# Designs tried in a protein design run: designed miniproteins, single chains, continued (3). Part 1

No score or structure here was measured in a lab: all are predicted.

Each design is a single chain, and the fold is of that chain. pLDDT is the mean over its residues in the fold that is shown.

## One batch from the design tools (miniprotein)

Design m8001
Fold by ESMFold2-Fast:
Structure m8001 (fold): chain A 82 residues (1-82)
Amino acid sequence: MMDKLLKFRELIKKGASKEELLEVVEEIKREAEELGDEIVIRAAEEAKKLIEEGKPEEAYELLLEAEIESGIRLLVEGVEKL
């Protein structure tokens, strides 16, 4: 998943089309759905709206924040089970 997020950032840097950006966000959403990661799924849906509004950097920040939050939650749940 992080590799797809880095690909998304590189697409923004090279001025990729909205269609290309939306394709990568859809890939991120599919991977999140396979993992049951509801935090990243919701972030991907909001990121699509931001891309349509011409705010791909904000979409990237939202997805990055969701990935960090998901990772923290997994660590906290692991500690609580100990």
Scores: mean pLDDT 77

Design m8002
Fold by ESMFold2-Fast:
Structure m8002 (fold): chain A 74 residues (1-74)
Amino acid sequence: AEVEAAIEAAEEVGLHEIAAALRAALEALAAGDWEAARAALGKAIAGIRELAATDPELFARFEELARRRLAELE
């Protein structure tokens, strides 16, 4: 739910590497591969932190879209 909303929001704003890392984390979690899930989630978090520091306007757009999609899923 939350991660799925974040993936869709990231793809909409062109953050394809963050979206790919989040997808990899979900797939690893579904497979029970905690090491791969941790590595993928770490990459996504690092990318989001870098985005917040380097492009706060794009980060705000991503955050708003992720919140809206999460609200629609619940």
Scores: mean pLDDT 79

Design m8003
Fold by ESMFold2-Fast:
Structure m8003 (fold): chain A 81 residues (1-81)
Amino acid sequence: APSLLEQLRQAVAAARAEIDAIVADASLSPEEKRARIEAVLDAFLAQAAALLPGLSPAEQEEALALVAEFQAYVADRLDAL
């Protein structure tokens, strides 16, 4: 089974793919894209928060860095709308 940290990395990859699909969807308005991207971010942050207590201190530092990088990615995608 993948480690909790590997599960978080896979969750980041999945959330990025979902956001890229939302951004590429020509049927959605910028307002609809924003709402959907914010929902993906919210779901990801909830999942990350649930995984954090099971991580070692060193893994928590890496996890927080992954969360911060993903939040920056989301901010960049929202700015590009």
Scores: mean pLDDT 88

Design m8004
Fold by ESMFold2-Fast:
Structure m8004 (fold): chain A 92 residues (1-92)
Amino acid sequence: GEKAKEGGRLAAEGARRAGGTGEYEAEEDKVTVTLGGVNVGQAIAAVGGAATAWLEGGEGKVVRSGDTVTVTISGASDEAMYRALREMADGM
């Protein structure tokens, strides 16, 4: 929903602010955030966001390929997905 989409936007902007790249894609009940130029701190933030989604009753998936990390959050309410993505953004 709209809140989860906003969360994805904030997470992507957080990655850019931290000196990397960030993109997001929002579908119904699913948000994917792709982080480029990822350092260890940004990777920890990504894992934190995924963990928050899981604790809120949803699912979080983190996949690393080189210096790129892809985070997918799904299966939670719009507000819970927003909280998970905002936590990831705040950790950047």
Scores: mean pLDDT 84

Design m8005
Fold by ESMFold2-Fast:
Structure m8005 (fold): chain A 60 residues (1-60)
Amino acid sequence: MSLEELVERAKEKYKELLKLQNDPNASDEERKKAAEEFHRLLEEVEELDPEAAVKLREEL
């Protein structure tokens, strides 16, 4: 997976996490899973390109 794909997936997961926080049918387990997946993607971006990770956090 390229850096661009990782950044896009991280943004997508962050949006999912926000939707789950505002979803009355969302469970705590769903929020934890989304948060874990988001953090994993963010760590992968940071490992490949620290500047890209800073930019990503700036947009969130």
Scores: mean pLDDT 80

Design m8006
Fold by ESMFold2-Fast:
Structure m8006 (fold): chain A 69 residues (1-69)
Amino acid sequence: SSLQRQQERQAAISTTAASIIGIGEILEVEMGGDPEEALKRLEEELKRTKDPAAQEVLRKAIEEIKKLI
């Protein structure tokens, strides 16, 4: 349906934005940034994110940073 296609498009945009944020925070930590501050920023993004696919992307980024500490 047209509604389903609109929802899929919105989810794709949201997950792309979450991926950029997540990758950016992981790279920041790998380059010597503070992992605790990166985790706080990702947890705040997760609280603001309502799309379940984008939430999953942010949760995976959080898990990857936790593996680095």
Scores: mean pLDDT 83

Design m8007
Fold by ESMFold2-Fast:
Structure m8007 (fold): chain A 92 residues (1-92)
Amino acid sequence: ALELFKSLSPLEQRVLATLAKHGALSARELAELLGVSQSTVSRTLRRLEARGLVKRVRVPGKGTLYSLSDLGKLAVLALKEEDPELFEKLVE
């Protein structure tokens, strides 16, 4: 799980850590928190969904939210246990 997390790009790592800290978020909310374009976040979320690390939920009145899958939760948990300083760095 930790090796899986560290194999991800820096932006992919930041997306997973941000979802772990804040819970389910839209692509727009992730873009605002990460300081990147919504198109960049949407492409990153598509890759993470293809890897089985995030899942989409359609929420009435809120649109599409993204949250960690069980595998995504395990990857972030392994990071928090083995490298808590990196986790804190990714979510600031």
Scores: mean pLDDT 83

Design m8008
Fold by ESMFold2-Fast:
Structure m8008 (fold): chain A 84 residues (1-84)
Amino acid sequence: MDRVTGTGPGGSAVGEGPGAEAAERAAEKAARLAGAEGEVGAGATGPGGSASGMGEGPEGAGEAAEKAARLAGGGRAAAASPVP
């Protein structure tokens, strides 16, 4: 049982930028307020985040993280410009 499969950039994108971390924290907090309190298997709407994946895919998460990193290093927002 020491085979690793499926550990790709989709999981690595989480915690790579402030946006990805905030999104994950918000989802966990929302579940806690709903009454799950960490019981993802008992109170969750679906195992693996099916409730949030109604139209979004893990591939999109990776691209969003890359774009956020680009704004941080490639095109910093000026004082007059809003953050992404």
Scores: mean pLDDT 48

Design m8009
Fold by ESMFold2-Fast:
Structure m8009 (fold): chain A 60 residues (1-60)
Amino acid sequence: GFLEIAEEAIKMKEEGASFSEIVEYLRSNGVPEQAARAAATAILLGFSPEEVAKLLERLS
């Protein structure tokens, strides 16, 4: 679900992934481009997995 996707995307950020890498990961999991960019921005701003998952639910 979106929570597991959010947790993995945050882990990628912690391991040094770029904004573009996080966006492509989200898109490969069926997230639309605009939603993926918004979620990646939230991740870079330190949003929790639960907050990112809710954002993905609202924008996808």
Scores: mean pLDDT 88

Design m8010
Fold by ESMFold2-Fast:
Structure m8010 (fold): chain A 71 residues (1-71)
Amino acid sequence: MSPEIREGAERLRELGVEDVPELSGVLDENTRRFYELVGKLLGVPIPVPERVTPETLRNLADAIRELQEQK
């Protein structure tokens, strides 16, 4: 896992997403399952990106933060 993706995963854990799998720079089944689980926990569908990048992880973190403020 690249340092930037690892940093993004740590940020997600800080927001209360405890079950963050080891993420790769490519979209694999573990990454897709992770997005599905986050969406299920938040009660809304989270769009799965075409590629996992630091930006997609930041966007996910921002979406989680916004949804937590509404609940």
Scores: mean pLDDT 61

Design m8011
Fold by ESMFold2-Fast:
Structure m8011 (fold): chain A 73 residues (1-73)
Amino acid sequence: MSAAEQAAVLAELEKAVTEALKDPEKAKKVEEAAKEIEEKAKEALAKAKSREEAEEVLFKAYQELKAKAEEVL
């Protein structure tokens, strides 16, 4: 997965989250989950020593956020 593909995946996720955020109660829950996932991803990304490790971190963060958004929806 290239940096451009990683950005595309994140952009698609942001669109899905933005639609969920039309509901104010669900918006709050998704925002809390996103903040927690982003924090963990930043720590893991800072420790990543290779591009492949960085891609793995971003992919896992995407899957966790998607699962949480789907759970809240």
Scores: mean pLDDT 72

Design m8012
Fold by ESMFold2-Fast:
Structure m8012 (fold): chain A 66 residues (1-66)
Amino acid sequence: SNIEEGKKYIKENSPKKAAEYAIKAAENPEKREEYLEKAVLETIKYLGLPEEAYKQLKEVLEKARK
């Protein structure tokens, strides 16, 4: 299935922690948003960006909504 193909791609091409959360997001619809947020945070940490970079991006995007 395309979901299984996506999970395999994430596992092979992402930091281990970020991949774990992204896969959990795919498998758990009720907690999808929570797991995706954690996956993004782990990716930011892996790239050496401060955790606050994610919060700042989120705030900018929310302010841009109409």
Scores: mean pLDDT 70

Design m8013
Fold by ESMFold2-Fast:
Structure m8013 (fold): chain A 103 residues (1-103)
Amino acid sequence: MASKEVIEELRKRVEELMKKIPLHKINDPSVSKEDVVEFAAALATLLMAGYGLSAEEVINYLKEKFKIPDELIKDILERAIQLAREYGLDRAVEEFKKALEKL
């Protein structure tokens, strides 16, 4: 699993992104899709690396808790793969790739 340092860095990234996005209005047209993707990708990576959730569990969590639309899931997974590679999270990269292939 990910190191404590990587988990803390991902947590800080999620917290900073949460400040930029009105989470209760995430589907509002005034909210940048790019900011939503960055937030969801960082959170997805944190949940997988820090909490051991599967890619399917992470996708379901994002849809249920934040009402992330299906059309953004591909962009979120692609960004999460990039972020996971940046942090050396090889298992997360493979799991997100498999989820992307199933779309």
Scores: mean pLDDT 81

Design m8014
Fold by ESMFold2-Fast:
Structure m8014 (fold): chain A 87 residues (1-87)
Amino acid sequence: DKKKLVEEAEELIKKAEEALKEGDYERAIELALEAIKLALKASDDVLKAIGLALRGIGALIDGELAGDLEAGARALIEEAKKLLELV
């Protein structure tokens, strides 16, 4: 059921934003990646969804390499939200 996947992804995004606010960037990243996985499963436009997921992952990699996991986590959550709107 796509609706259940969307609802689960929305809850994961909310938890990721809470973790980000608490300064737990590793947990925020983990939760955002789980949300992206569920949103990809629910997507009708797989190619566009993959593109959004890759942008988020790219921003995360850039953040890790720059030593700025907060920026990486924020970018990943933002792309997860965009991907979820695409479902």
Scores: mean pLDDT 81

Design m8015
Fold by ESMFold2-Fast:
Structure m8015 (fold): chain A 80 residues (1-80)
Amino acid sequence: SKEEEEKRKKKELGFDLEVAAALISMYRAVTGDEAEVKAVRDRLIDEIAEKYGLTPDEVAELRAMSEEELIAKAKELMKE
């Protein structure tokens, strides 16, 4: 059903956000360059936004979040 499809997409979005946050954190640990980390973060968030059809306001919210906040949001999205 459409409802089950929407629930699956929400969980997939949550999973992708958690993976993105983990990758950003690892990239920061390796490079130590905040400008490069920001560029990777913005690219990953933009790719997720395109995949899931997020609004500009939702994208801006995600871009403002820390890696820890992204993980928290991801876990919230993956809960039933």
Scores: mean pLDDT 82

Design m8016
Fold by ESMFold2-Fast:
Structure m8016 (fold): chain A 61 residues (1-61)
Amino acid sequence: VDVLIDALKHESENVRLAAAEALGEIGDERAVEPLAVAAKDDESRFVREAAGKALRKIEAK
């Protein structure tokens, strides 16, 4: 989980997208705050959407 949380800050949009999707599938609550920040503040619309979707998956547990 920690490696994926760090990957949310990566310079590559594709890496941040993959990290957000993976964190949503894992469903660890430690990812909630990092994903919330990404969903609100990430420069890429695609990353923000992926992070928001991941948050919904974690919160559904």
Scores: mean pLDDT 78

Design m8017
Fold by ESMFold2-Fast:
Structure m8017 (fold): chain A 82 residues (1-82)
Amino acid sequence: MAEEKARRAVELAREAARLLVEAVRTGSEELRERAERLAREAQELFEELVREYGKEHPAVLEAHREMTAIAAEAAAEVAALE
């Protein structure tokens, strides 16, 4: 179902962002690689959602909004750690 796939994509994006911030904070290459893998999985699920349900579907729009906010917050935290 669209809502469940959307929620999974957002959850993966949130986990990827958390691991990326921790990887930058600690200098862990293992955490960075793990974050990058989860970010790719989240993006692939989002692309599947867009293909199956279209860009205008409420679940797709909500996932896009959430994932964009997650990415912006992570980028700000990473920038602050440099």
Scores: mean pLDDT 86

Design m8018
Fold by ESMFold2-Fast:
Structure m8018 (fold): chain A 56 residues (1-56)
Amino acid sequence: MSIEELQKLVKLILNGADVEEILKSVSEEEQLLIKFVLGEVTDELEKKVKEIVKPE
């Protein structure tokens, strides 16, 4: 799995691609990583991701 490729998928989602269609086309592990990267891009989800990764 390539983080670079997954980040490109996240950019497609931000440009109006259907999140559900993209998630159906990738593995469960890739889905988790895409959701994590999306959390860093969106303000509200960014805070949630930081808490999930390492709640300090």
Scores: mean pLDDT 64

Design m8019
Fold by ESMFold2-Fast:
Structure m8019 (fold): chain A 61 residues (1-61)
Amino acid sequence: KEKILEEAIKVMEENKDTLTPAQVAMLAAKKALDMGATPEEASRIAAEAANRVGIPADVGG
């Protein structure tokens, strides 16, 4: 479901200058969930999108 990952990456790139890394990750996860991902998939998609955009893997930790 590459379309969900691409949308998550786009959301992160568009908001990286406005929101904190944690808020950007939450927004990306919410986007994935809204597009039909399970909560587990949404979390993994947000983590992968963060890695591709250059946000630290331990966002919120």
Scores: mean pLDDT 74

Design m8020
Fold by ESMFold2-Fast:
Structure m8020 (fold): chain A 62 residues (1-62)
Amino acid sequence: SSPLSPAEKHRTIFELFIAVEQKDEEKAAEYLALIEENMSPSEVKNIKITLESIREMLEKRG
């Protein structure tokens, strides 16, 4: 099992999304590093792709 619990993984992804939305580059980098250390390369790639798409859509919100 990963050193992070499933709940901690979900929290880390959520906090990463918030940091990106808030344009907190330092905090986003910290959470991304935790994700890279605790998730598979495929999961990390999917999160990065999702982040880029969601960031652009959600920042504008229509």
Scores: mean pLDDT 76

Design m8021
Fold by ESMFold2-Fast:
Structure m8021 (fold): chain A 61 residues (1-61)
Amino acid sequence: AVEFDEERVKAIVKAAKKLMDASDQETADAVLRQAGELVRQGKYDEAIKLLNDAAEAARKA
């Protein structure tokens, strides 16, 4: 049940939204796909970090 990691799921959604706002669709889709694979493996903290790092890099570019 996703509810066990509700705070992490919320953080992932928030980070994904920041990435979509800061980046082009092609780049955002590639990063979101990689983050989705990390989530599937239970690596929520790594997925959150990846999305936030990518959003920050896109915002600075």
Scores: mean pLDDT 77

Design m8022
Fold by ESMFold2-Fast:
Structure m8022 (fold): chain A 117 residues (1-117)
Amino acid sequence: MVKLTESGGGTVPEGGSLTLTSKISGTKLSESGVGWFRQKEGEEKKAIASISPVEGGVVVDGTVAGRVTPSVDYAANTAYLNMTNLEKEDTAVYYAQVGVGPGGEVVWGEGVEVTVV
């Protein structure tokens, strides 16, 4: 069974930095890749960054470009989202997501809360 164990959320001041961590079990990040999403109050989940297994490509959404850097430690099977120069608009619940099995099925982490004050 695939599981994502997320950590690194919390309350940070505007202009601060934070690193979110998702430790994956039951699949390999080298095979699944990883997507990072956030959900603001009253909004749908939006993709903000991803790392592809097939191309090794990195995609970062333009709204967070230059402030957000996704990375993976394949040996530790752990995904990271480094966030810098945080804005009040970055207040959201953040989720890691991995692809699993045939048919495009995905597994979500439970989410980590980030509050910028």
Scores: mean pLDDT 83

Design m8023
Fold by ESMFold2-Fast:
Structure m8023 (fold): chain A 60 residues (1-60)
Amino acid sequence: GEEEARKLAEEGVKLAKEGKLEEAAKLLKEAGEIGKEVGKPEPALKGLKEALEAAKELYE
């Protein structure tokens, strides 16, 4: 549900900060899919935005 999507998004952001971009992308995709099912896409979108900013800082 919504909590599950939020946890996946948070884990994805954490992995992105660690340089695990492929693993982060998989978790953020799962969070987005769950978010769509429960009508709560915001946690996944926020997580994706934060992960992209982290990746930009670490990898240009």
Scores: mean pLDDT 75

Design m8024
Fold by ESMFold2-Fast:
Structure m8024 (fold): chain A 95 residues (1-95)
Amino acid sequence: HMAEVEREQAEIERLEKEYKEFKDKAKTSSPVARLNLYLEFLKWLKERLPTASPEVQERLKKLIDETLKEIDALAEGLPEDVREWVRKQVEEILK
């Protein structure tokens, strides 16, 4: 349906915008605060996945992958105990 396609496209565009705004906000935070922001964003993306259409689910999965890469990059520069905590948080969110 035309209306459904338009809504799906609008939702995808909104997700892209929210992701960009989130990344811009995260840049001004401390490394630990930035990591917490990305973990909350990952949780937000995961929570939306079950109710999304297949096309929106595909986009959400790509955003989850990008968010996981950002979390890994941020965690790489942190102490081992913090990296272990991050790993456990990611595992809990992705259940």
Scores: mean pLDDT 77

Design m8025
Fold by ESMFold2-Fast:
Structure m8025 (fold): chain A 60 residues (1-60)
Amino acid sequence: MKIIVEATAYFPKTSPDELALRPGEKVLILEEVDDDWVKAQSLETGETGLVPKRYLKVIE
């Protein structure tokens, strides 16, 4: 399911497959990978990567 969510906190990426998040950044969820991680695309940069679900909130 593709849904737009917002980052609630800063997340620095630590590997090439992750996506860095800044507070207030909008991302599109592409896929749930597991219960802790999603694959997302930044709406600002177009970059895709893995992000922790706990850093995101649904805004529609």
Scores: mean pLDDT 77

Design m8026
Fold by ESMFold2-Fast:
Structure m8026 (fold): chain A 79 residues (1-79)
Amino acid sequence: DPTERLQRLGEQVLQHIRQAQQALAQGDYQSASQHYRQASELLREAARVAREAGAPPELVDSLLELSQQLDQQAQQLAS
């Protein structure tokens, strides 16, 4: 079921974002960067699942844009 799979991926994305925010609060920029990268990778997987399930291109593009934004944040934190 693509809906259940997308929900699980979304929950994993949110978990990594929470862990990144917690790491930032502790001044752990390396850990925060790693969690944003994991969230970005999971969003790319969600975009693939959505595309294969016949989701509108706008939804797939939104997931990929969010993935790119989180990857950029991860790169800035790792600098």
Scores: mean pLDDT 89

Design m8027
Fold by ESMFold2-Fast:
Structure m8027 (fold): chain A 94 residues (1-94)
Amino acid sequence: EREEKVEKMLEELRKLGASENDIEAFRILFEHLPEEKQEELLNKSPVEILMDLGADAVAVAVYRIFGGLEEYIDWLAERYGITREQAEEIAKAL
């Protein structure tokens, strides 16, 4: 069930013009989220997910330019309602 929903979401994202980098970012994010947050993501529209991924890419660029990796990790944890440790894994993988 969850695996089918993930596959369907990835197909919809590709139809909307998501790059392979966007698809990989979604996959990395999804793998590191707790089950409840994974379900929340799968219930979002593909357009909302693409917009969220685009905003996340801008945030990464801003934090890298201004040297704020710690601030980026804290932002990820708050944004997705995950632990700081989970946010560190996502930031490291992106």
Scores: mean pLDDT 72

Design m8028
Fold by ESMFold2-Fast:
Structure m8028 (fold): chain A 64 residues (1-64)
Amino acid sequence: MKITAEFPSGEAVARAAGGEIVRLIPGAKATVDGNTLTIEVPDGEQAEEAARLLERAGAKVTVE
C-alpha cells in the first residue's frame, strides 16, 4: 500500500510526520520530497491507520 501526504505547513512537518509513522508502524518506508511525504506499508489495515494519523497532522492524503 502506498500513501501520499501533502503538508501545506512545509518540509519540516513532512519529515517529522514521516519519522513518527516509521516509529509507530514497523516495516513502513517513508520518503520525503519537499512538502510531500510518501509512505509504503505492508498491508491495508496499516495504510488506513497511517492515513488517519497524517490527516490529523493536517495533511491532504491520497491512498495509492
Scores: mean pLDDT 79

Design m8029
Fold by ESMFold2-Fast:
Structure m8029 (fold): chain A 63 residues (1-63)
Amino acid sequence: MKEGFEKNKEKIYEEIRETVRAMAEALLKRNKDLPEEERQKWLDTILANIDKEYEKFKEELKK
């Protein structure tokens, strides 16, 4: 059960991350004024921020 919970947690995060990435990428593509390099930086920043939130969430779960 504990092993299944840990694998499920990582899988859920992977699905969330993939969904956020796809959504952000689609929204950034709508902005014709942004260069491709700038769009990639925005995407990377969004993903870095959710990675930080996930790390904080994992820390809270250890309590």
Scores: mean pLDDT 74

Design m8030
Fold by ESMFold2-Fast:
Structure m8030 (fold): chain A 61 residues (1-61)
Amino acid sequence: MRQRLLEAIGRVLRALGDVLDAELALARNPSEEARAALEAARAEYERARAELEELVREAEA
């Protein structure tokens, strides 16, 4: 459980970094590709957060 939880936390942090990078890219040069990348990054961040929340719930059981 502990190793899986730490891995999930790392995934959330990496996904957040990807969102910030995509937002910066979109702000510097707006394009369809940049908007699509931001949407994809946000979707991965939400997925990573959901996985972390599920693991926390499992670990507390």
Scores: mean pLDDT 82

Design m8031
Fold by ESMFold2-Fast:
Structure m8031 (fold): chain A 92 residues (1-92)
Amino acid sequence: MEELLEEAKAGNREALRELVDLAFSYIQRGEVEKAAELLKEAIRIAAENGDYVLATSIAFAGLATAEEFRMQGREEEADILLDAVKEALKEI
């Protein structure tokens, strides 16, 4: 994670995509808070690199996942993910 985050910050788009994949892997494992932090970082990094299309795409994926959690009655996890994505978007 540490190395992947460093490479993504340096402008490596493939590293950024791997970071996003890792975040969704944490969601699959039920580690929603960890996933939320990674998605928040990924959105910020994409925006800092000037890739606003990728930043908004990552945000949309996070919001769609939060809605799925809400549909499943997983309101607390939905709110964690939603709040993280909204916080990242305020900084774009």
Scores: mean pLDDT 84

Design m8032
Fold by ESMFold2-Fast:
Structure m8032 (fold): chain A 99 residues (1-99)
Amino acid sequence: KKEEAEKVKKELEKLEEEYKKYYEENRENLDREKVEKMLLEAQRKALKIILENTSDPELQKGVEEALEYLKKIEENKDYAAEYKKISDVLASLPEWLEE
């Protein structure tokens, strides 16, 4: 268990450092969509590292459930359109109060 935890910690620290460098080097060229995709990929890689290095069945189940959740987020992104609708409603609210 301690050896598994130490290996996971080291691999997660490497992953974090890799993504931090990529973000710093490419910050001016990264739009919101690219940053969100990068963060989802980083989370997926982190969960896979945990899954590959743990013998705990409860932790394995929790990681598998988290991976399924991330997959659903990636498949169902029209959040830009939904966010725009909400923003447009909020912007028009003063006009609706005068009606």
Scores: mean pLDDT 63

Design m8033
Fold by ESMFold2-Fast:
Structure m8033 (fold): chain A 75 residues (1-75)
Amino acid sequence: SAAEEEARKLVEEAARKLREAVEAYKQGDIETARKLLEEAIRLAKEAAELADPRSIEYAMAQRLLQEAKELLEKV
């Protein structure tokens, strides 16, 4: 469905932002890492709202949301 396709795109974008945040954190760029984590959280939440709760996309969105929140607590 169109909603599943959009959810997958949002999951992919959230994952990309999370990877960029990890790299910024490793470089000591805490401000950039924080901003990218907040963007990843927003995208993952949007993906979870669009995805069927029984879908792989929903599970991926929830995992990304948890990982981004955990890293944000360290930043």
Scores: mean pLDDT 89

Design m8034
Fold by ESMFold2-Fast:
Structure m8034 (fold): chain A 104 residues (1-104)
Amino acid sequence: SPAERLMREMIRLIREVLEDESATAEEIRAAAAEVLRLADRALREIAADESLTPEQKARLAALLAEINELAGEIVYEDLSLEEMRERFREILRLAEEALAVLEA
């Protein structure tokens, strides 16, 4: 589905950043801003997807809201590099959970 492709793209982006030990705060913030854009697109695709149950849509909306909060903190708050990376690890966990809901 379009939502599955967007979630896989988000997971790939997050993993690439987390695997790069040389990633700067600016690069992590740029990646978090892209996560926000991908999450907004995924939420629109989920809302339009008639194959998803209301329960799946509600769970996905909740997961994407938490992803948006964490990514927003990276973009807009004065976090240390380690605090940004910790939030990115949590975003990865949430994105993997969202993908599992979409694949069910």
Scores: mean pLDDT 90

Design m8035
Fold by ESMFold2-Fast:
Structure m8035 (fold): chain A 79 residues (1-79)
Amino acid sequence: SEIELARKFAEAIIEAAKKAGVPEEEIKKIEELFEKIIEAVKKGNLEEAEKYGKELQKLIEEIKEKYPKFMEELAKVIA
């Protein structure tokens, strides 16, 4: 299911961020955005899902720049 795939992807991102040394505050922001996306999808609100998806993408881009190990750790988690 789309929700199950989204949760699995969220878990991979969060684990990679923790291993890369991303602060707990930033990890919490990732978790909140994934929860908002999943909730929007459950309600059929595609506009809200896209909005939060773009916010999450921007946050991940910032994390990739600040934490050079993030992409390496993400590749290991996804295998």
Scores: mean pLDDT 83

Design m8036
Fold by ESMFold2-Fast:
Structure m8036 (fold): chain A 67 residues (1-67)
Amino acid sequence: SPWQQFIEREIQEAVEKQDVEALERIKPEDLLAIMKALGVPEEELEPTLQFLEEKIKEGKEKIREME
């Protein structure tokens, strides 16, 4: 999914910069609004949001371990 690739890139960049605040600024509701505005099918919305939540959690854990 291009949306999952976008999410992975955003999370990876935040992790590489050790920017936990960048991860905290990512709002699932904002991504949902953008996807709906661009006509993403409803069946892709829920899996993409679940993927986002999982990747944010993983990214935060990675940043915490980078000391």
Scores: mean pLDDT 80

Design m8037
Fold by ESMFold2-Fast:
Structure m8037 (fold): chain A 66 residues (1-66)
Amino acid sequence: MMEEIAEAVKETLEKQGLPELAEEVRERILKAKSKEEIFQVLLEAAPRLSNEVAREVSETAEKKLA
C-alpha cells in the first residue's frame, strides 16, 4: 500500500523534472505510519510544486488510498 503510493508520487514528480523532490517524498511516504502522515508529507511538499503538479500528486495519492 504505502510502497504503491510512494512509487506513484515519485513517478509523477520525476515526469515533471523534480527527481530530488521525488526521492525525498518517496522516502518520507515509506516512513509514514498512517494516511494522515502521508497527507502531511504531501502538504509539506506542496509549496515546492506548481499548481498542476500538486493537483496530479493529490489525485494520485487519493486514488491509491481509496
Scores: mean pLDDT 76

